Designed miniproteins, single chains, continued (3). Designs and how they scored, part 98

Each design is a single chain, and the fold is of that chain. pLDDT is the mean over its residues in the fold that is shown.

## One batch from the design tools (miniprotein)

Design m11396
Fold by ESMFold2-Fast:
Structure m11396 (fold): chain A 79 residues (1-79)
Amino acid sequence: ADRVTKIVDEMAKKMEELGAPEEAIRAGVLAVRHAALGDREGMERHLERLEKIARESLSEEKAKEVVEIAREGAERAAE
């Protein structure tokens, strides 16, 4: 729990620095939580939603960075 909370906080901070909207950050948080529970399908579903929101709100480059940050957080939580 504490480890997952730290991953979420670190991920959210990096996403906010890139200008990600709150809804995208929430999708990233859900991806990390599903990953921590071993739910790979749930993780990918939330990452897909995150990518869609990011692409609508950010430049293509920043959207890619936000998705990469969230995927890194989710993979770390899945350990």
Scores: mean pLDDT 86

Design m11397
Fold by ESMFold2-Fast:
Structure m11397 (fold): chain A 62 residues (1-62)
Amino acid sequence: MDAVLDAVEEYLREHGFDVEGAYELGLALYEAAHGPLSPEERRELLLKFIGAVLRVVGDEIE
């Protein structure tokens, strides 16, 4: 999970904060490693993704 979130943060920084693309990347990487997500696992991943997005945006705007 941490490696997926690191990849998402890097994608956001490099692609002008393309949140949609970053989320699709995170889902694809996680599903490739762990198989299809349950609705509960997908919700947990979404919440962690939102936290990562807010952190990256906060770091850039200071």
Scores: mean pLDDT 72

Design m11398
Fold by ESMFold2-Fast:
Structure m11398 (fold): chain A 89 residues (1-89)
Amino acid sequence: MTPEEEAFALADELKAEVQASPQPRSLTRRIEVEPGRYLVAAATTDPDGQVVAAVVEIENGEAVKILRTDVPEGPLLRSGAELAAVLAK
């Protein structure tokens, strides 16, 4: 399994955990690929009660690439990327 495949599987697991929650929730996990480079998987409940997930690549504390998002544009993508960048520090 590649680190990218592992991060996508982790994002699906986090999405399932958030969907199983009776309360709105946000979850984030990181996978270190090499020193200074991480893949961050995140899942959250949006304002409409939909559960969405994203995977972003972090290099040296900066978000350099979005590998997956269930919302291509919007507040959730911004919030997910910002949360992933903060939690990667």
Scores: mean pLDDT 70

Design m11399
Fold by ESMFold2-Fast:
Structure m11399 (fold): chain A 80 residues (1-80)
Amino acid sequence: GNDEKEQELLEEIKALLEELKKIVDLSDKQKNLLSELLTALSNKDFDKAIELVDELKSLISNPKANEILDKIKSLLEELK
């Protein structure tokens, strides 16, 4: 059902966020944006989550981190 797909996508997003934390040393601003992103995910505010991912991408220059953020954004678009 849709609930099963939503849970699978949310777990994949959470795993990607943990991978992101392992490969980049986040600034205080980036940590605050990540906290806001986690709050948006908890509230199922996927539009705000996508906006926060785009803001994180603008602040992070690491290509591997941006690849992870692009995957997160794709999964968030599937949740809409």
Scores: mean pLDDT 84

Design m11400
Fold by ESMFold2-Fast:
Structure m11400 (fold): chain A 74 residues (1-74)
Amino acid sequence: KEEEINKVMREGYRDVREAYEEGLKNGLEEGNEKIKEVSEKYSKKLEEMGDKERSEQFRRDGEEATEYLRKEAE
């Protein structure tokens, strides 16, 4: 269902943003760990819903978020 997929995407990106912000406040290692955890969680959920393309895109977006956090911390 498109509506359910959009909800999962919205929730996932919100959670990545929160993990990113926590990483900026509490430390790069904790932030990266949480971003990866969130990315894996929502990526698997999207794949389970039959949307492999969005699942892979979400994994890449999570990886990019960890890179942005790393650059911000430098």
Scores: mean pLDDT 79

Design m11401
Fold by ESMFold2-Fast:
Formats: structure tokens, C-alpha cells, sequence
Structure m11401 (fold): chain A 68 residues (1-68)
């Protein structure tokens, strides 16, 4: 629901390194492609990233997975 997507946005925006713009894009991906596809893309992004950015993508994937 739209309420579930609003809660997902708030949780994603609170992840260190994600920020508001990225959280909005991730919510839109979940709306259009679903949680499983969004988690897969975030884990792929983490695989090609290092340090704090890798940790941010993995944390974002966990948030999306919990809300599925």
C-alpha cells in the first residue's frame, strides 16, 4: 500500500549513506519492480562497492527485505 511505501521511505532515508534522493528512487523501484528485484539490485551494487557505500547498500537491502 502507499502507507507501506511511505514507511519504507522513512526507514531507507534513515540508513547512513542512503539519503533522501536514493531512498525515493528505491521506493519507486519497489513500487514498479517489487521488493525481491530491488533487493537483488542492491546486493549487486554492494558487490561492486567498497567500505561505507557497500555497508549502506547491504543495510538498504535488509530494510527492503524486512518490509516485503
Amino acid sequence: TEEDLARLYEELASVPGIGDATAQRLVEMVRKHGAEATVALLRLAADVSEGPLREAYLAAAEVVERRA
Scores: mean pLDDT 83

Design m11402
Fold by ESMFold2-Fast:
Structure m11402 (fold): chain A 87 residues (1-87)
Amino acid sequence: SPAIEKVRELIAELTAMAAAETDPAVKAEIRAAITLFQLLLDALEAGVPKEVLLKAVDSAEKWVETLSNEKVKELSLEALEEIKKLL
């Protein structure tokens, strides 16, 4: 599924960012984002209905907008927009 591949790509990018990050607060934000997207990946792989997935993506977007790190926020919002197009 293209949506599954997009979530995997985002998790891989965030994982690389977490590994390179030295600020503990930013690293914690990135790890929280990875956890959220891992849950979304699990839901996609389980074949959860599109209407439920769209609500999950909307909730994820609202949470991501609260993040303080601009790069993590931008990458995550861009990926969520693409995931919505692929559902």
Scores: mean pLDDT 87

Design m11403
Fold by ESMFold2-Fast:
Structure m11403 (fold): chain A 80 residues (1-80)
Amino acid sequence: SAAEKLAEQRALTTEAIRRAAASLGISLSDAQAEAVADAYLRGGLPGMQRALIALGLSPAQAVALVREFLRERARLVAER
């Protein structure tokens, strides 16, 4: 179903964000990572970047996390 596919994309996106944050030494709670994932799914990379800044990340940290997120997401997609 569309709902199941959205849930899978949300889980994949959340995991990629968690891995990116861990790689950069940025602390995000599970709830924060899920909120950032939802922002990405609604508004793409610009939505994700705005959500990260709203959580208190600097613009430089937000850009770094977005770049690392794309690398981690590509790895997760290749593993599936």
Scores: mean pLDDT 88

Design m11404
Fold by ESMFold2-Fast:
Structure m11404 (fold): chain A 83 residues (1-83)
Amino acid sequence: MSREELVERLFTLAAQMVLAILEGGDWESLFDEMIEVLLQLSPEDQELFIKMLEGIAKELEEKDPEAAKKLFEAVERLKEALE
C-alpha cells in the first residue's frame, strides 16, 4: 500500500474515532486498526499524526471537555504502542 493510501486510511480512522468519542460510542475497535496503519508509516509521519490528534483534543477542551479527555487518553495509548 502506498504512503498516500495509508495516510488516507489513517485520517478516515481518526475521523471515525473522534466521532465515536463525541457520540459516546466505542472507539476502542478503531484503535487496533489505527495502530496497524501507523506502524506502516515513517516515525516522522507517526509524530505528525499524533500532534494532529493532540491539536484536535485541545480544540475540543473548550466545547466538550469529556470528549477531549477521552481523545487525550487515546493519544497517550497510541504513543505507548508506538514506543
Scores: mean pLDDT 80

Design m11405
Fold by ESMFold2-Fast:
Structure m11405 (fold): chain A 74 residues (1-74)
Amino acid sequence: SPEELLERARREMLALLPEMGEGLDYFVERVRRLSPEQLRAVAESLRRQREHIEDPVMREALEILVRTLEELAR
C-alpha cells in the first residue's frame, strides 16, 4: 500500500539521517497529495540532482526517495 511504502522510506531515511524526522514527516504528507504524473516528475528531478551529489549518504537518501516516488506512481 502507499502507506507501507512511505513508512518503509521514512524508516530507511531516519536510519541514514536521524535528524530529519520533522522534515520527513512533512515530505510524506505532501507526497501523499501528489498525482502519479507529479510523483514521476519529482522523482526525475531528484534523480538529476543525485548526479551532482558527492556525499554517499545524501546519494543513498535521494535514491530511497526516487525509488519510493516511482513505486507510489505505479
Scores: mean pLDDT 82

Design m11406
Fold by ESMFold2-Fast:
Structure m11406 (fold): chain A 115 residues (1-115)
Amino acid sequence: MKLTDEEVDILFKALDTNGDGRIDKDLLAEQLSKALGATDPEAVRALIDEADVDGDGYLNKEEFKRLVELLTDPSNPLTRALDRNGDGVLNKEDLAYLLSKLPNLTEEEKERILK
């Protein structure tokens, strides 16, 4: 699935629950594991760790964009480990579930991300 920069920005703001311009990577790992129904939480964590290039335990906006790219790249071995159904790691149903768990998104923002 391809997300625009604007859609990534909306999702980033929704996950940035404390408004500090960073996403706690433990919170992100929990939310993604729930959304993906992941049976391998280590693979989810490894993808987030690949995006967290400075290792500070948080993802800034650019690191979050990298994570979205990794989640949508079927050639990455970590995304393939999560994609047991062969339907892609981050599909529309996974996004809908994730968005349903985020309290600070409007209905318009949810519709825009899902297209």
Scores: mean pLDDT 65

Design m11407
Fold by ESMFold2-Fast:
Structure m11407 (fold): chain A 72 residues (1-72)
Amino acid sequence: MEMTREQVIKLATASLLAAGAAFDAENPKLMADPEVVELMRRDVEEARRIVEELEKQGIEVPKNLKETLEEL
């Protein structure tokens, strides 16, 4: 189903938040700080909220994005 521009922007935002958190999680320096790890977790939860909102609207969210968020 075709998405609106607003839905595309939301999906892009969730993807960027998830990608940023995943990238930071691979950095040993950041992973050494529990406060930084907690901040990344909050970012992941925000991305999950956006994904859930899109799914409530009947939008098919990419499986790869959902899997990335589940792994984090």
Scores: mean pLDDT 78

Design m11408
Fold by ESMFold2-Fast:
Structure m11408 (fold): chain A 94 residues (1-94)
Amino acid sequence: SLKDKALSYLEKAKEAIKKGDSKKAKDYLLKATSYIGQLRNNGDEKSYSELSKKLSEVEDEFSKKFPSESRDLAVEITGILLSQIGDEIDKQLA
């Protein structure tokens, strides 16, 4: 399921953060963000809410470990979520 994929990538991101691998952690967080956005678009508000909270917690761990990279990650996460909202609006209006 989309929820299981998002959870899997969040766990991989946490492992990468612990290993000091900011590039893998960022990649996994962005993949998790994509699946979380898809849950919103599919109307799974409960899973979206739960996983968005977990995403924020892992993003906070990333920011504490890699403060110089945290702003760029936050911008990219926001960009993915906003892009998926735009895509859904376009689908509903088309």
Scores: mean pLDDT 80

Design m11409
Fold by ESMFold2-Fast:
Structure m11409 (fold): chain A 61 residues (1-61)
Amino acid sequence: MVVSGGVADTSDGNLTPVQAEAATQASKWAAEQVKTAKSLDEIEQVSQQAAEYYRELVAKA
C-alpha cells in the first residue's frame, strides 16, 4: 500500500442516484453552453463550469 499525497481522484464508475441525476443536469447544461463556444478555450471553460455545477447539485441533494 502506497500513499502519495492527500488528494484522491477516483473514476471507478460507481455513481449514486444523486450523482447520476447531477451528472444528467450538468451534461444538459454543458451541451447547451458548448453550442455557443467558439474555441477550445471556451469549451474548456464550459467543462470547468459544468464540473462546478455538478458539485453544487450533488451538495444540494
Scores: mean pLDDT 71

Design m11410
Fold by ESMFold2-Fast:
Structure m11410 (fold): chain A 89 residues (1-89)
Amino acid sequence: MPEGLKIYIKKAKELIEEGEKLKKEGNLEEAKEKYEEALKILEEFERNWSRTRPPGELPEEVVEAIKEAEELRKRAEENLKEVEKLIKE
């Protein structure tokens, strides 16, 4: 159900936002954990829509959710790399 897939997107976005707040506060290790958790949620989203996808065509709502998930994944990956560099010093 496209509605159910939006829950993954919402959760991933919330985790990324929490990670950004933790990063600003200097809690780099906790920020890293939030970004890693967001990436796991986005991977689970991809597995679920891929598994339930009808052959040949995806609903518009699913296509939009996939695009948003790709944007969130890139944001989380970039933030994770920054935090890892800061931790390594």
Scores: mean pLDDT 77

Design m11411
Fold by ESMFold2-Fast:
Structure m11411 (fold): chain A 105 residues (1-105)
Amino acid sequence: SEAREEAERLREEGERLIDEKRFEEAVEQYRRALELAGPDDVRALSNLGHALLNLRRYEEARELYERALALDPRNVRALATLGLVYAHLGELERHREYLDKALAL
């Protein structure tokens, strides 16, 4: 569909903006891609979370990765990255818990 093609273009633009370290603009592109792809798109949620993590917006990144894991509980990358987010939030017990979950897969 046209919406799928637009979501893919926005995601590609977001990746380009990440490479250029234009993280705020990347968040805008990924939010638009998520709107077009649908609220349950694990890839779009993870890409937005990654951009927010680069901006040190840790609480927002946590919410996106928790949503991704609710949809795909065995997502090793999301488990490991959420662990890292918890470390940045100072929640070291949660950091260890999520890294252990990732390593168990």
Scores: mean pLDDT 84

Design m11412
Fold by ESMFold2-Fast:
Structure m11412 (fold): chain A 78 residues (1-78)
Amino acid sequence: ERSRLQEAIELLDQAIEAVEAGDAERAKELVERLRERGLLPPETAEQIIRALEAGDFDMAASMLRSVRNHYRARLAAL
């Protein structure tokens, strides 16, 4: 589980960086990879992708940071 949580945090960090850089295409690719690996709930991934497609980068970044904080808390508890 520790390794899986670290992978999720790493991918989430990359997705957040892409959003902050304004790279919606890269951010969507990373969110899809998180979904495919089961590291992000499908409904959450869909909401983030919709925010990115709408140009709402603040919402997308906020949602990604929330998920990352959840995984960081889980990793710290292990």
Scores: mean pLDDT 83

Design m11413
Fold by ESMFold2-Fast:
Structure m11413 (fold): chain A 66 residues (1-66)
Amino acid sequence: GKAADELAEGMKNAAVEAYKEGLSGPEAGEKGSEAVSDLGNKYQSKLTYEDGLKAVQAANDALEKL
């Protein structure tokens, strides 16, 4: 749904931008996690644990292609 899609896109974009700014993989991951936290607070009752896992996977897949 929209909330899950926004979570995955937000985490992916935050992690990729952090990596492009010269942050390490772990630091880029932390930036992605912060984006997930912000969106999770916005959509807390509509997001599942599986939605979070998909967001993490999307960020990792994007970082592996850089």
Scores: mean pLDDT 71

Design m11414
Fold by ESMFold2-Fast:
Structure m11414 (fold): chain A 84 residues (1-84)
Amino acid sequence: MKPSKKTIEVEIRVLKELPLIMWPYALLPILEDDSFPKELKIGAIKIAGERGLTRYKPVLERLYNESDDEEIREAAKEALKKLP
């Protein structure tokens, strides 16, 4: 069942509050698995870009080049612009 928009917003806020050491465990599964809600995936992409998480550059590049969803591609493009 698709989670409510409010539930996704809470999940994104929790992800932003996680310590840096936990982010590979929280963000990478969301970025790599297409079963997660699109809004949560876009949130995870934005967090990776805003926090300069260079280790996610390959997965963000894959999402930009291979995703069938325009919003996911645009989010990945903007995140990649923020990475060094």
Scores: mean pLDDT 70

Design m11415
Fold by ESMFold2-Fast:
Structure m11415 (fold): chain A 57 residues (1-57)
Amino acid sequence: MEELEKLKEEAREAYRAGDTKKINEIFQKLKDLVGDGKKANKILSEVIREARREEAA
C-alpha cells in the first residue's frame, strides 16, 4: 500500500476507535509526508469526515 493510503486507512481506524493520540501521531506523519501542514490537515479532515459519516453523528 502506498504510504499516503496507509496513513489514511490508519487515520480512519484511529478515529473509529476514538484514539485521539493516534490521530495526532498520524497527522504529524502526514505533514512530514506531504511537506505542508495545510495539505496534511485537508487530507486528515477528509478522512475523518468520511469515517464520521459512516459511524458518528
Scores: mean pLDDT 77

Design m11416
Fold by ESMFold2-Fast:
Structure m11416 (fold): chain A 84 residues (1-84)
Amino acid sequence: SALEAAEERIEELRERHPDGTVSTEDALKAALELINEHVPDKEIAKAIGLVLRLLGLGLDSPDGTIPLSVVEEALLEIAKLGEK
């Protein structure tokens, strides 16, 4: 399921980023892969809105990182679009 895929991606990010911060590149890659695999065409516009939010947070960050908790929230919201 999309939710299980998101939870797996989140666990991978936790393992690679034990300090709790994720690079913008890694956050966007995880989000886009989840969208490509699980989000139906009718929900793509909403999913892209969530990707743009992650990009904006990364661009506003001095080191180009996003808190893992924020990335987790975004991936779970994308997964909900895949469950419709």
Scores: mean pLDDT 83

Design m11417
Fold by ESMFold2-Fast:
Structure m11417 (fold): chain A 89 residues (1-89)
Amino acid sequence: SSAAFYQQLAEEVERDPSTATYARAMAEVLLKHADIFETKYKFKEVAAKLREAAKKLLEMEDASMEELEKVAKELVRELQELVDKKLEE
């Protein structure tokens, strides 16, 4: 279930509260949601943005919290624009 998935990631972050572990957990959430948006909601553009953000997070070796926040804020902005455009159609 989705709840079990999020619980497992939360436990991983609590066990190793490093920015690297947090970035990996965030990337795993984004990849899981990308699959849902593509397969269930048929929203390939959102799925592509989620996968792009996940790739950026996984390629960060020594990410600061500020760098993680920047990736998250940019993703939220791009997703909001795509959702708003879809709802206006």
Scores: mean pLDDT 76

Design m11418
Fold by ESMFold2-Fast:
Structure m11418 (fold): chain A 67 residues (1-67)
Amino acid sequence: SLAERLEQLRADAEATLEYFRAHYDEALYAAVLARLEGLRELLKDEPELLAVLEEAIARLREIAAEH
């Protein structure tokens, strides 16, 4: 279901963000950001999934800006 997808995406995003907070790496950041931005096109018609993706991208950029 959409709810299950949202829960999985939020959990995956949170784990990824926590990893970057502890182990920031510029090259890995660039690779992950590019992948997430690519997912925007695939999720353009899925507003709830897109919202989770946009939040993850914003938080990832905030982590990078702290370094």
Scores: mean pLDDT 78

Design m11419
Fold by ESMFold2-Fast:
Structure m11419 (fold): chain A 78 residues (1-78)
Amino acid sequence: MEDALEGIKELTKSPDPEVQIEAARKLLDAAKRLPSLPKEDQERLIPLLREAAEEALKSPNPEARELAREALREIEAV
């Protein structure tokens, strides 16, 4: 999971808007899965997901930024 989040964070820095959008979608999917995970896993993954989503918010692509905002909302709802 941590390696996957590190990879997603690197993809958000890509100059390719399609890659940035895919990275943000993967973040949103991971955030939506948080409520179904054990509390110990949530506590470990939440700070990593927040960091990756905050990085995705820096994207020049509006769709990628919107997906990153949705991911942050999902994280905050846990």
Scores: mean pLDDT 77

Design m11420
Fold by ESMFold2-Fast:
Structure m11420 (fold): chain A 86 residues (1-86)
Amino acid sequence: EELEKKIEELAEKVVEIDLENRDLTYSPAYIERKKEGVKELIKEAVENKMDDKGLDIYARYAKLNLDLTDEAVEELKKGVREILKE
């Protein structure tokens, strides 16, 4: 339950950083779909206990699959590493 909350908070932060590095306004539906996609990827990375190399490969996949900015990808990697250290 605490883990689920951390995953949700990280997904929110990753999407916020992604949108802040864009100069366009997005629909609430678009933002929500992107948050859900990022949340599922974070959950998979955490549940599979990805090491630094696995996380680098997965982050490249996430960037391509979810169209994330470089800043958002780095926050995703950092946040997953922090969750896994607990």
Scores: mean pLDDT 78

Design m11421
Fold by ESMFold2-Fast:
Structure m11421 (fold): chain A 100 residues (1-100)
Amino acid sequence: MRERLLAALAAADAELQAAAPEFEALWASGSLTPEEGRLLRGARLYELYERVAEALGLPSPEEAVRLVLELEGADEETRARALAMLAEAAAARAEVAAKA
């Protein structure tokens, strides 16, 4: 499972880089405000796990994150925090999409 997960993460990251190369350039420039940086990171994080979920045949990005946490042996508190971060990432993705 770990090798399949790592391959799916690498493929999803490459797809996102190909779809939005200007994001990598903007990130590398250091010109983003802390809020802009959080929104763009959150949106990309959600899209990354959305693509990982599709590649692994999982029903949602939340299930992909849960699989990562299970493989890492995360406790319930760590799992709750990671899922809360994913919910914030989903909100960031929605905000970025609404402004486009």
Scores: mean pLDDT 74

Design m11422
Fold by ESMFold2-Fast:
Structure m11422 (fold): chain A 100 residues (1-100)
Amino acid sequence: MRSLLDRLAAAAEAGDVETAERLAEELLERFDELLEQKDYDAVRETIDLLAEYSRSDNPIVSAIAMRLLLEIRDLAKQHGYDDLAKYASDKIKEILKADA
């Protein structure tokens, strides 16, 4: 996940929003695979990484990371992983509180 997020950040910083959006789609696909594999540690690590990238000084990176956190929260909830959905929701609240 970190390597994919690093590539996404590099694309966004270069102004290549199309590549950044494609990498965001790849991240969601890989996240769904982690949920299917029940790799909950990797799932939590992905949520933590997205929270880190949402604090980026680059507005494209932070916007994409926040959107991915919201999508991941909803995906976890849809799969019945309410604890993981709450974990993502708590990270989102922390980020929004820091911006206030």
Scores: mean pLDDT 82

Design m11423
Fold by ESMFold2-Fast:
Structure m11423 (fold): chain A 89 residues (1-89)
Amino acid sequence: SLLEKQFEKLIEEMKNADKETALRLASQLFTALLLYVNINPKISKETAEKFIKLIEKAVEVMKQKLDPETAKRFEEAAKQLIEYIKKKT
């Protein structure tokens, strides 16, 4: 609940930021999600679905801001994080 609200706020900040700031915020989001998933041996399906939606929203924002090559690498990193989260449910 509180964590989800903080991450939604971060995505809104990404939408309004320049490319460099948005990439830094996206990095913070992905690092926070990865840390959460790594320190918790299991997460609920509900939490996993919420995290996956946040990652997908971040990808859509970054695809509008990044050059095609960087956007592809970002999307690949996001896909790996999504698959990792799915394995923890």
Scores: mean pLDDT 85

Design m11424
Fold by ESMFold2-Fast:
Structure m11424 (fold): chain A 79 residues (1-79)
Amino acid sequence: MEEEKRKEEEEKKEKSKELAAKGVLEIDRMAKEGASPEEIREAAQKAAEKVRELGDEEIAEHAEGIMESKVAWAEEELS
């Protein structure tokens, strides 16, 4: 029983990583296509929330950090 629970948690981590990677790539694309920092920030927040809903808080926090870095980069580049 615990083994199955841990396997499900590991699968959630992998799905969270994939979803986080897709979110980061989408934010990077938006920034390069000239989306506003506000739009990028909102997209980042939504992507991070989706990762968190999958139940892996560690992956969600890591994804949030990367996405916030992308938002900061876009703000500096557009300034």
Scores: mean pLDDT 72

Design m11425
Fold by ESMFold2-Fast:
Structure m11425 (fold): chain A 85 residues (1-85)
Amino acid sequence: MKLSDPAGFQKEVDDSLLLITRSVLDLESQNDPKKVAENHRKLAEQSEDPKVSETYRKVAELYEQGNLEEARQLYIDYIESLLKS
């Protein structure tokens, strides 16, 4: 059972956003961007929140397409949507 509160949610968001940003930078130096996408798919499987899991899957797909800016924006839009809801 998940127990959500504003502080816990914000920390999870911060950690996830930082991880995605780091992954985007790492992808530019990678020889095989598919490996970065695979790692993000595993993160989606390990996520307990279904919305977070879906976001990671979409980010992984964008990394496979080489659309790094879209991947970052997708996560930001997701966070904003939740905060305004």
Scores: mean pLDDT 64

Design m11426
Fold by ESMFold2-Fast:
Structure m11426 (fold): chain A 87 residues (1-87)
Amino acid sequence: MKEKEEAVKEAQKAYEKTKELVEKGIEVAKDNEELVNQFKAILGQARSALETAKTGSVENAKNSLITIKRLYKKAKELLEKAKKEKE
């Protein structure tokens, strides 16, 4: 029980961080439709993973956390790219 609750809480935290990063990325990249669409796709995938964590097994929650962490890293790399292209 605690493992699932902890994994879901960590997935929720990772999702919120990913959402904040994506929102910042969309603001930086707003004039670049391709980058904006990539950020929106990352957020959509992270949201789907979070719902799977909430509704699935403890293993689904752990796997969703890994997925959201990978999406966070991808969003962070995409944000750095968006910043460099603006300069």
Scores: mean pLDDT 83

Design m11427
Fold by ESMFold2-Fast:
Structure m11427 (fold): chain A 68 residues (1-68)
Amino acid sequence: SVEAQLDRILDGYLNGIRLAVERGETELAEQLLKEARAIVDKHRDQLTPEQLARADARIAEMEALVAA
């Protein structure tokens, strides 16, 4: 499903951002966050409100990592 594919993609971005932050690669972490947001935005109209809330929560986790 689109939701299951999106979950896998966002998990990849979350892990990528975590590694970039760990390595001090701030610009890469910010770029990955922008890409993750764009992916969610592209699929917003295909998601239920509950699925969208879950995707937005994943983005919030990514934002917290980049801000730390």
Scores: mean pLDDT 84

Design m11428
Fold by ESMFold2-Fast:
Structure m11428 (fold): chain A 90 residues (1-90)
Amino acid sequence: RLAELEQRALDAAAAEFRRLAREAGLPEEIIAAGLAVIEAQRAGDTERAQALLEALAASEHGETVHRVLGQAQQAAYDAYGAEIEALEEA
């Protein structure tokens, strides 16, 4: 079930982002903004996700947020990406 795996991947990305962001010492408002990017992606709101990413990139925490969000997304892909791709091929 592609949609179910996509939701699980986003849940994994959100959990990993929250963990890594707290370990990196990011402020709670920045963590909330990063989680809002993932929720915009969950809703399929590409324009909102992009606008939130640009706002975060312009902040003093932009480099850290970019790295941590990328790490969280990679972890989700490592966990679910092969299954999602297999379902797309089937």
Scores: mean pLDDT 78

Design m11429
Fold by ESMFold2-Fast:
Structure m11429 (fold): chain A 71 residues (1-71)
Amino acid sequence: IDAARRAVAVWESLPLPPDAKRQLSQLLSTETDPQQLTQGVRQIAQQHGLDPQQVLQAAQTMRRAFDEAAR
């Protein structure tokens, strides 16, 4: 089982609404600046009424899985 399959499993297991997951995926694929990434995470959290820390943890988990899949 490779990193891509693991990334899909992580994506599916995240406790976020589908729209929030989609926006987070777009953010992670287009933004490499840590400060802009953090601001994007806060925007997603605000738009969906979520805890910014919850969205940030999800972003870190997804980023790690995506980095592994990109190798």
Scores: mean pLDDT 73

Design m11430
Fold by ESMFold2-Fast:
Structure m11430 (fold): chain A 90 residues (1-90)
Amino acid sequence: DEEKRKEVEEILERARELLREAERLVEELEEQGKVKLATVLFSTLAVYKAALDFIESAIDTMDLEKLKEEAEAILRGLEELVEELKKELE
């Protein structure tokens, strides 16, 4: 189903944008001297990146409905993380 594939790709693109924003915000936390927190958060971002890379690699071989569910879960997690990071920078 090419339409479902496009939906997954669009979610992945949005998640990649949020991942880049989260990386920038974590760098700002490190600049503020929150080095330990930034280190843990960089590890969390690496896990999200690996999960997104996995979904992209699996798009031609795995169930698109399951990949969409996973991509949406990652997108939600990144949206929540970005909001929490913005609060930490206040």
Scores: mean pLDDT 86

